# Designed miniproteins, single chains, continued (4), part 30

Each design is a single chain, and the fold is of that chain. pLDDT is the mean over its residues in the fold that is shown.

## One batch from the design tools (miniprotein)

Design m13082
Fold by ESMFold2-Fast:
Structure m13082 (fold): chain A 68 residues (1-68)
Amino acid sequence: GADAEKKLSELAKIAEEEGKKEAAELLRQARDKVAEAEKALAAGDEKKARQLYAEAKKLVDEALEAMA
C-alpha cells in the first residue's frame, strides 16, 4: 500500500544520506516494484501483483545486506 511505498522512500533517503548509494538505489527499485504491484492489484491482476511484491522483497533484502 501507500505506507509501504512511503517507508521505502524514507529508508532510501536515509541510506543515501549515510553514503550507502547502492542500498538507496535498491530501495528505490523496491518502491517502484511496490507501485507496479498496487497498479496490478487495481487492475485485478493478483498473479502479477504477487510476483512484483516478491521482487520488491528480494530488493529490500539485498539493500539490507548492502547496509550491513
Scores: mean pLDDT 83

Design m13083
Fold by ESMFold2-Fast:
Structure m13083 (fold): chain A 59 residues (1-59)
Amino acid sequence: MELYRAVVSLPATGPEDLAIREGDVLEVLEEVDEEFWRVRSLATGEEGLVPKSALEPVP
């Protein structure tokens, strides 16, 4: 399981986007393109797209 942590809080702005809060732990499901990843929130189980620049890897 590849885990990342949100470094900023961002609202969902599009229908595919996931709203994230700083400190949320997310599982990377798919690298959709160079800028956006499909992730799943471990807290809620919700899936959506987030900018990869908003995430840092968790060991």
Scores: mean pLDDT 80

Design m13084
Fold by ESMFold2-Fast:
Structure m13084 (fold): chain A 64 residues (1-64)
Amino acid sequence: SLKERARQLAEEAVEAVKRGDLPAATRLFIEAKQLDPEAAREAVEKLRELGYQDAADLIETILE
């Protein structure tokens, strides 16, 4: 389903942030939001919980 694909992309985006690949993370978050905005939002919240506050703020700004 589109929701399952969006969650997979959002998970890949979180992993991209963890490795410091912000360009890849940004692309993956945009793709996830296009399929399911809620999956992208949940992944941004997960980044904040994991301590990637600056990356989460940047990505949220780009997505909004």
Scores: mean pLDDT 86

Design m13085
Fold by ESMFold2-Fast:
Structure m13085 (fold): chain A 58 residues (1-58)
Amino acid sequence: MDAEIEASARHSGVSPEAVRAGLKAASEAGKKMTPTSQESSEEKGRASMKAFVEAVKK
């Protein structure tokens, strides 16, 4: 868990706190979107990725 966050932070060049915040944001975005079709699944992936990037960027 924490070791994976530290490894991801090292690989991405960001702080472990930023990675943890990003993962939490992506998880929350994923929970808000329930895949009911193939299009919804793709949109869910995009929403999760966008939430992660925004959380890490700021």
Scores: mean pLDDT 66

Design m13086
Fold by ESMFold2-Fast:
Structure m13086 (fold): chain A 79 residues (1-79)
Amino acid sequence: MKEVEELKKKVDELIKEMRDRALASPNPEVRALLEEGVREVARLMIKADKAPTNEEKIKLYKEAIDVAERTFAEADRLE
C-alpha cells in the first residue's frame, strides 16, 4: 500500500535527520536526547515492519513520526 511506503520513507528520513543533528550539536544533552530518540523511533519502525496489518503499520509509523517531532521540539528548546 502506497501510504505505508510513504510513511516508512518519512520515518527513515527523520531517523537520518536526528542522527545528523546529533552529530552537528555541540551540546552533549542534545546529542544524548537525539540518540535516544533515534533508538525509540527505530524500535517503533521495527514493530511497524513486523505488524500483521497495514492499519497497525500506519499507526506505528505515525507514532514514530510523533516521537521524532517531539524529540526535535525538545532539542530546539535545549539549544
Scores: mean pLDDT 85

Design m13088
Fold by ESMFold2-Fast:
Structure m13088 (fold): chain A 94 residues (1-94)
Amino acid sequence: DELLKKAKEGDKEALKELASSEDEEVAREALKAAAEYKDTETLRLIAKESKSEEIQVLAVKALGSLGDKKSLEELTKHKSEKAKEEAKKLLKNM
């Protein structure tokens, strides 16, 4: 998969496209690559806009592991209850 290869090499546009995929495994690979590159912008995008709540929660956890308190604070106001609860939980431990 050409897009997945580019995303794993740090192509930000490929990361954003794959992160928006309806294929959950493809979205997980994009999330993993974004976390490895510490791309907090793409992780915020995944947390807010992913079609999978599970992927949204994983992006929130990745932001927490990177210490991005500001993004977590923003996500506590998001529409997804699961992502919101995870962000609040992580902030209590920071």
Scores: mean pLDDT 77

Design m13089
Fold by ESMFold2-Fast:
Structure m13089 (fold): chain A 78 residues (1-78)
Amino acid sequence: MEEILDILAELSGIELSPEQRQHALELLRKSEEELKKKLGEEVTEVLLEYTKKVLKTDNEEELKKLNEEFKKKLEEIK
């Protein structure tokens, strides 16, 4: 979650104070726990990994590859 927050802050040009960063991390971690409860831990991990890769990618061809990998990983989850 910290890595996702850092990527989002960089992309948006927002500089967070230490207090704002801590609060945002708590909200993101709470969202992760809610996703784990609803979707399961394995699906949540795949979703977060996919999100990090998508946020770092500005190439449409690479995004298409990431979408295929994400779909495959979801289909392999029991």
Scores: mean pLDDT 76

Design m13090
Fold by ESMFold2-Fast:
Structure m13090 (fold): chain A 67 residues (1-67)
Amino acid sequence: SLLQRQLDGVIFLVKNGQYDTALAALDRLESVAPPELQPLIQKAKEAIKNGDRDKAIEYLKELREKV
């Protein structure tokens, strides 16, 4: 799906330490994501903002399983 491909891109950016670009990509994804995924998207964004790479990747992978 398009959402899965976008999430793979966000995971790649986080793994490479490109947090600002990852946040921008996740903001675009958030605008088209269904309401039930919004809380998990916010958790992923918060983890990225806090520099918690491992938690960010964990939440993004969980999101990928739901799309």
Scores: mean pLDDT 86

Design m13091
Fold by ESMFold2-Fast:
Structure m13091 (fold): chain A 73 residues (1-73)
Amino acid sequence: SELEREMEREVEEARRELAREVPAAAEEVARLVEEAARLLLEARKVEKEDPEEARRLVREALELIAEAARIAA
């Protein structure tokens, strides 16, 4: 699906950025990444029934990943 491809691409990009500074703030970064992962799993569950809701959940997950990257930097 289009949404699944977008999710995978965006998550992989965000994951690569996080890898640079994870050791500096491991505990808080891990917490935010785990929450983002939960949102992505929920997005996958609702994708077929409500693609817009799935897209919203992906955006929220990416915001958490961006916050984790900001903290790690």
Scores: mean pLDDT 75

Design m13092
Fold by ESMFold2-Fast:
Structure m13092 (fold): chain A 73 residues (1-73)
Amino acid sequence: EIEQLGKAAKEAYDAGDYLKAGEYYEKAGRLLEQQGLHSAAAIAYHEAAKNYEKAGDLEKAKEARERAERAMR
């Protein structure tokens, strides 16, 4: 599941679909948070933000960065 989301994110990135790559990393971040893996969730949210920035979706990038900061407390 999380490993599959990471693989899907990389495949989307390689295809130039940065928006979809960001969405996959964001989903991985949420699942990691549910498992109590806060540091790993923050990393996933940072990767989502980078991909959203590449896609030009600055709103999603900002939200992902805020989630990353919140996950680390």
Scores: mean pLDDT 84

Design m13094
Fold by ESMFold2-Fast:
Structure m13094 (fold): chain A 92 residues (1-92)
Amino acid sequence: MTVEEALRQEAPRLLAEAKRLIDEMKKSKNDKDIERLFDRYLWLLFMLSGAEEYREEALKLGIEAAKIVSKSKNPELRKWAETLRKKFEEKL
């Protein structure tokens, strides 16, 4: 099983988890959740945006996640978030 195959099988769960975290962070932001969103979901959303079945949902969630991460106190996370946001928007 490739990483891509595993991600496709888990995609509905990962998308639901990412959306829940994004929704929670819209209510109450903290830097640990921003770091978690970056580390666990932002890259997975980028990879899922390559799968036609999940492309639109992954791109939309990825853009929202990147906008949240761009507000981090960590300058490196902000730079990475802007880079990935542009990559998501290019695929839209």
Scores: mean pLDDT 74

Design m13095
Fold by ESMFold2-Fast:
Structure m13095 (fold): chain A 81 residues (1-81)
Amino acid sequence: TVVEATVVAEAADATAPTIKVTAVITVDGQSALSSGEAEKTGSSEVTVTVTDALTGNELTATVKIENGKATKTTTKQPVTL
């Protein structure tokens, strides 16, 4: 099973210390099965965990956030059925 996540990050402005990160998970490219939202402040890697409604497993996506802006996203995880 192939799992991919699409991550969207929004920030109020460059001086705002808080950003919202939303991850949408798909399994085998059929559809978005779940999503999650997390708020993070400062410069860090944010891990967003969502529960896959199909498998019941936790899936994760990692986003690099700097000054309220997403700079890189990494996610690829096998799913256990």
Scores: mean pLDDT 51

Design m13096
Fold by ESMFold2-Fast:
Structure m13096 (fold): chain A 52 residues (1-52)
Amino acid sequence: SMERIKELLEKEIDLSVELLHLIVSGAPQEEIDAKVKELEEVREELAKEKAE
């Protein structure tokens, strides 16, 4: 649905900002990797919604 797509897009933006903060602050690689995985999961969900 369009509503879910918008929610997922907002999540993608938020996670991207969080990822940038982790990188800039020199967070442990494990935390960076975990955030990248979360971002990829949101992108996968977006792809599914767009295929509806």
Scores: mean pLDDT 84

Design m13097
Fold by ESMFold2-Fast:
Structure m13097 (fold): chain A 75 residues (1-75)
Amino acid sequence: GELLEEAERLLEEAERALKEGKYEEALRLAKKAKELAMEALKVAETLEDILRAIGLILRAIGLEFEAELELEKKK
């Protein structure tokens, strides 16, 4: 589905931003990906789509935590 594909794309961008030290950008991208994955979960009709959406949500949460930890170290 479109939501799952867009969420995956945003997570790839977030991971790239995190690797480049762009922690604020990574955080924004991960939050947006999580929102899209949560919307995808609400409309998921198959177990495959449900599990894929959950996987993307967990991955986004992990990226958010990593980005926030790196931002906190700079304070």
Scores: mean pLDDT 86

Design m13098
Fold by ESMFold2-Fast:
Structure m13098 (fold): chain A 75 residues (1-75)
Amino acid sequence: MEEFIRRGEELRERGDLVGAARYYALAGGSADKEGDYERAAELYREAARLLEEAGLTGSAAELFNRAKEYEEKAK
């Protein structure tokens, strides 16, 4: 999880918003496998924000919906 977040941060700093979103989504998948649904929701939301910044509004909406599902699982 932490390695994916670190790589996402590096790509965001370089202006690769789509690449950054991909790594935050991978980190969210890792959090899901660990049962940390609150963290998964946060990571998918961050990935969605990055896709929205990149102009990929449809892909961003899908990840925002996924984040909401994990938020509801977390309570």
Scores: mean pLDDT 84

Design m13099
Fold by ESMFold2-Fast:
Structure m13099 (fold): chain A 75 residues (1-75)
Amino acid sequence: SHMERLERQRRVASLIADILNEIGDTLDKVFQENKDIKDIKELSEKAKPVFEETNKKILERLRQFDAELEAEEAK
């Protein structure tokens, strides 16, 4: 139905907002923790584990979203 489509669109928009917030928080954390680093190679090496952690959180959020959709389809 049209209402089911709108609800799905709202959930996708919420998911995108959550992902963008996680990315924003990651960028802020990298900049705040590494503000004195001028060497781009050193900054990249320091940023890598923070982005790997964020990627893990994003993948978990996507997995949870997929599980929520499956649970609704099974209903």
Scores: mean pLDDT 79

Design m13100
Fold by ESMFold2-Fast:
Structure m13100 (fold): chain A 80 residues (1-80)
Amino acid sequence: EAEEHLKKGLEAFGRKDYAAAIEHFEKALEIDPENVEALLGLAMAHEAAGDREAAREYLRKAAEADPSLREALLERAEAV
């Protein structure tokens, strides 16, 4: 289930295991490709790992998945 992978991703992120966090958030997206929490989790994990380009891409995807947050997420993507 996508929610279980989101939980594991957040737990890994809290341990600063960004590689494991990315893996779990990617699995959540395999189950639910438009999952905003998974897209935001991938953006945060990639930014923490130093991959700012990937972080920007995931923030833009999250903005596409949730139009109500579009402006804020696109501004955040440009700031990364």
Scores: mean pLDDT 81

Design m13101
Fold by ESMFold2-Fast:
Structure m13101 (fold): chain A 63 residues (1-63)
Amino acid sequence: MKGDILEVVHDYEARSPEELSLKKGDIVEVLEGLSGTLARVRNLATGEEGIVPTSFVRLLGQR
């Protein structure tokens, strides 16, 4: 998962300060896989980092 490029498939609102809010169509890079359901990512457009649920993203490719 680290280095994977993911596309956001649904809007997500951060539920805590460590989570990242996402917009459908955003492209994010996986910095760290935390579990089967969570990953730490960076939004490539904004540079913001945070934890997101993997159900809201889809694998696009690798860098």
Scores: mean pLDDT 79

Design m13102
Fold by ESMFold2-Fast:
Structure m13102 (fold): chain A 92 residues (1-92)
Amino acid sequence: SKEAKAEELARRTLERAEELLLRGDVEGAVEVFREMAEELESLGFSASEVLAILSRVFAELRARLPPEALPLLREVTRRVMNYLHDRVEAEK
């Protein structure tokens, strides 16, 4: 059920992030990915597993979004990756 919960969370995050990015809401999209990372951690996924799942969602968004939304996705990816890096460094 851990893997099934992760798949449902990824699907939900993909749908929400797509809607937010189509509206130009970078801050909302960053928050949705931050919440996803925290929920995955609470399910017992490691930092590397969380990164792999998030990277898959980013790749799926890149395939779905129109060209004009791709710069917004790049900014969201940058901010989320910085957030994850800061958390990993704080835990050392």
Scores: mean pLDDT 84

Design m13103
Fold by ESMFold2-Fast:
Structure m13103 (fold): chain A 68 residues (1-68)
Amino acid sequence: ELEREIALALLEIVYGIAKANGDTETAEKIGRLIDLIRENPEEARKFAETELDPEKYPIVYRLVEEIF
């Protein structure tokens, strides 16, 4: 649980960076993922597998694996 909370905090930092850079698409996907992890972790797993490209979002995918 603590490791999951740390990974979520790191995802929120990445979300903030994407927003600050005007990368609305990345921010939207990361924000949706954070919400899904809190509300429905099983759907969050599917969302990450379908919407996140490991080559395009390597750090985000790595953090998701730590949560699951």
Scores: mean pLDDT 75

Design m13104
Fold by ESMFold2-Fast:
Structure m13104 (fold): chain A 65 residues (1-65)
Amino acid sequence: SELEELLKEALELIKDIYENGSEEQREKLKELLEKMEPKLEAAKTEEEKIKLLKEIIEEAKKIKE
């Protein structure tokens, strides 16, 4: 499913930043996740979750230089 594919991509990006990123990149990632976590918890539909995961992926790509 699209949701599973996006979740996998998001998790792979998060893992890459944690393992290979700088301390500054890890801090930016932490701020992103703290901002997005309540939005993901509030999401009621699969479509809302997909939109939020796409936003997380785009923002995580920007953190990764």
Scores: mean pLDDT 84

Design m13105
Fold by ESMFold2-Fast:
Structure m13105 (fold): chain A 80 residues (1-80)
Amino acid sequence: HMTLDQIAEAAKAVYDALAGVPGATRAAMALSNALHRGETPEQVAQRAADALRASGATPEDVARGKEIALKFAKEAYEKA
């Protein structure tokens, strides 16, 4: 039900919000791939958090990135 354009918008929003954080690109890609697979917002957020952690982001940035990814994943599902 979610369009590729909606997934791309959510991924861009996460990337922009995480500008300068290690793994921002990986987190945005993880979110995009998870949304394409139809994963829940909570699963999408966990995938983004895992990508940030693997890229050496601080625990604070991992937690912030998880909340950002959760927010935009929920918004994408609400619009779908």
Scores: mean pLDDT 86

Design m13106
Fold by ESMFold2-Fast:
Structure m13106 (fold): chain A 62 residues (1-62)
Amino acid sequence: KLSDEEALARIYTEMAIRELEELGEHELARKLREQVEPLLKAGRYLEAAEIAREAVAPYRGR
């Protein structure tokens, strides 16, 4: 019952949270999840995905 936009946003946010957890940034991962949950509830799927993207960008390398 997920729209394509919701499904993609959830996948991206979960991937970002998992990357932070695997890097040992457990507190940052929890804070990211807490921050994106209200956006997902409000239907702000693109914003949730972008926040998650920015959170992991420094860790993905160049």
Scores: mean pLDDT 78

Design m13108
Fold by ESMFold2-Fast:
Structure m13108 (fold): chain A 70 residues (1-70)
Amino acid sequence: SIEEKLKELQKKYEELSAEMNRLAARVDQLIAEGASPEEVREAILELAGKTLEYMNTLMEIRVLQKELEK
């Protein structure tokens, strides 16, 4: 059902939010510890990828919520 899909997407959204916070903290730690530019870049790219997943998941939630309002 649409309601079950929405519940799954909401759980994924919460998990991605927590993961993004962890990755952001890792980027800050790598910079503070003087990690190589390559290591910092890789961490930033990983964070960027998770941010895109987070935004896409939010858009899917918004579409399904609109369908439930009909």
Scores: mean pLDDT 86

Design m13109
Fold by ESMFold2-Fast:
Structure m13109 (fold): chain A 93 residues (1-93)
Amino acid sequence: MEKLREAIELLEEAIRAAREGDVERAKELAREAIRLLNEASETASPEAQKLLIKAQFLLLVALSSLHMGDVETAIRELERARELAEKALEIQE
């Protein structure tokens, strides 16, 4: 649970950084969130793991969008990934 909560906090910070135009910080935070979500998925229930895998995929898309300068698309994908991570946390409680 701790790693999943940490990942959600990093995603909230990544969204904030992206909105402020700090693309490099947003990318760093998103990469760290992917690592924590991957670690959380190893001990998750099958239902939660499905949500965490989808969240990781959305974060990879967000990183690609940030690299291409499409900040608006990146913010949407970061927000969707955060929502999926939050749902995974609720299932595991």
Scores: mean pLDDT 87

Design m13110
Fold by ESMFold2-Fast:
Structure m13110 (fold): chain A 87 residues (1-87)
Amino acid sequence: SLEQKIINLEIALDLVEVALDISEKLKEEGEKLLEEAEEIEKEDPEKAKEVREKGEKMVELGEKSIEADRKAKELIQEEIERLKEEL
């Protein structure tokens, strides 16, 4: 049923929005680690380097995931609108 396809896509949209929130929080946590690394740089440069590398990876993964999630959201929204026009 066309209505069932729309319902399934709306569920998928909700799941993508949850994924987007998680991706944004991952980036935010990475940015906090970068700030922590800057604070400890003078006292413990080896630990600062480790924390910075973790923060950089989290920001990178977060940014890539945000971009992918936003694209998925757009595609799902476009398909929902297309199917609603056919009802």
Scores: mean pLDDT 89

Design m13111
Fold by ESMFold2-Fast:
Structure m13111 (fold): chain A 64 residues (1-64)
Amino acid sequence: SMLQKEAEELREKARELLEKAEELRKKAEKTPDPEEKARLLLEAEILEGLALIYLGVANLLASK
């Protein structure tokens, strides 16, 4: 169904966001500047939050 296809697309977008968040967290671990580290971790947290929203919407669409 169309809703299942849309749910799959949202899950793929969530996966991409989580991968980017992981990259930002790894970069933060290597960053000696505390302000830059905080910025990278905040960006990762925002992307993780957005991914959870996408997954929630995808689950609602798939549940019908």
Scores: mean pLDDT 88

Design m13113
Fold by ESMFold2-Fast:
Structure m13113 (fold): chain A 84 residues (1-84)
Amino acid sequence: HMEEKIEEIFKTANELARKVIREADEQAKNVDDPEKIRELTNKAVAEALRIIGDAIDYILLLEGKIQLTPETEQALKEFEEKVK
């Protein structure tokens, strides 16, 4: 039911967020510039937070608690593309 679907969405989002952080960490190992390392880390954290935020929005949409704006629709499409 809905609770199981919500858990699967959060699990998938968490796995995608961890992948983004892991890939940034691997890239940072080959970078000697502290400013570039900071930029990689900040970008990865922002992307991970966006993935989690998109998952929350998707759950709220499924529960009928939010209306789609063009911005929210685009964010959800990007999230769906990353999940499937």
Scores: mean pLDDT 76

Design m13114
Fold by ESMFold2-Fast:
Structure m13114 (fold): chain A 67 residues (1-67)
Amino acid sequence: SMEEEKLLKKLAELTGLSVETVEGIVKALSSVSGRGRETIIELLAKDTGVDKEEIRKLLEEILELRK
């Protein structure tokens, strides 16, 4: 969706990663839950230096749009 594309671009800009890389991360997150999701979010925050809560909010919004 257009809204999902906007959120993916925002997350890419925030992290400095490509949209394609962010899309791969979102696909990984959609296949895991609970601790698995938290681990991916923690690693992304650590590797990019971006605030973990900001990353979590954007990822949760994208996942909600995907259902």
Scores: mean pLDDT 81

Design m13115
Fold by ESMFold2-Fast:
Structure m13115 (fold): chain A 92 residues (1-92)
Amino acid sequence: SAAERALEELEFARRRITELLREEGREETARRVEELLEEARRLAEEAARLLAEAKTEEERKRAEELAREAIRLAREAAELAPEAARRLAEEL
């Protein structure tokens, strides 16, 4: 499903960006990126669950709100490692 692919891509991004940052000796930045992407994954999983169970427009809106927050956190992670994020984009 699209949600499963998004979660797989997010996990791949977390692993790859963290590896690149650690190879550069940027361990503190790697830790911060890892925390942001782990939180983004958690929110994305919750959004997918709520969307699958949604029976009302309000429930769907809540799922969309969580998905937007996950995207926001992923963008913050990319801003901390713009070069690594660029390399990742070339691999996707």
Scores: mean pLDDT 80

Design m13116
Fold by ESMFold2-Fast:
Structure m13116 (fold): chain A 65 residues (1-65)
Amino acid sequence: EEEIRRLEIESANLFAALGILQAAHDFLKELGRDTSDTEAAIASLQAELDEVEKRLENLRKEYEK
């Protein structure tokens, strides 16, 4: 189950990064500044998180069965 632990850590790191980017996005929006860069970064990290979550779910099912 070392693979599951590694993916859980990766997922946690991506969650943290998304939180930081979301805060930056909201801050820039409050200032009326361009948010396209933060939107692109959020979309990229969201896609990475989605892939990690799917991989985690598949591995958990594999080890459970």
Scores: mean pLDDT 80

Design m13117
Fold by ESMFold2-Fast:
Structure m13117 (fold): chain A 80 residues (1-80)
Amino acid sequence: SLAEKMVESLERLLRSFEWVLENYPEWAASLTPAQLAEMRAFLDKQVEKFKDNKKYYPKVKEIAERLRQLLDEVAARRAA
């Protein structure tokens, strides 16, 4: 289903972002506050899209929360 493919894409995005933060911290440090805000807005929209999907909503929330935590880490590194 489209929903299943979207969840798989979000899981891939999380894995890719975790890998990039660990292996290319300089690139992560280059992300602007505006880019971080756009990424957060994207995650909020994905959670909203899945809110009525009982099967995938818990997984989408989990992925979004983990990605938000990583974005917060990037913002903290940039501020330091």
Scores: mean pLDDT 83

Design m13118
Fold by ESMFold2-Fast:
Structure m13118 (fold): chain A 69 residues (1-69)
Amino acid sequence: SLLDKAIELVKQGKFDEAAELLSTVENPDQLEEIIREIKERAKLSQQQYNELLGRVLNLKMADLRQRFP
């Protein structure tokens, strides 16, 4: 599953790859639930959680900016 793959990536320190995978989740409520689950199952610190969330949001904002020329 996407959740299991994202947990594996963050446990390996591959935050960029995890963020790119999570950026494909279009539903914001689903994304919030998935990131919350990752924090709990991967035992992320608040700093690691904030880094992952920030990377996901930056990717989504970059994509959104490209859609509005």
Scores: mean pLDDT 83

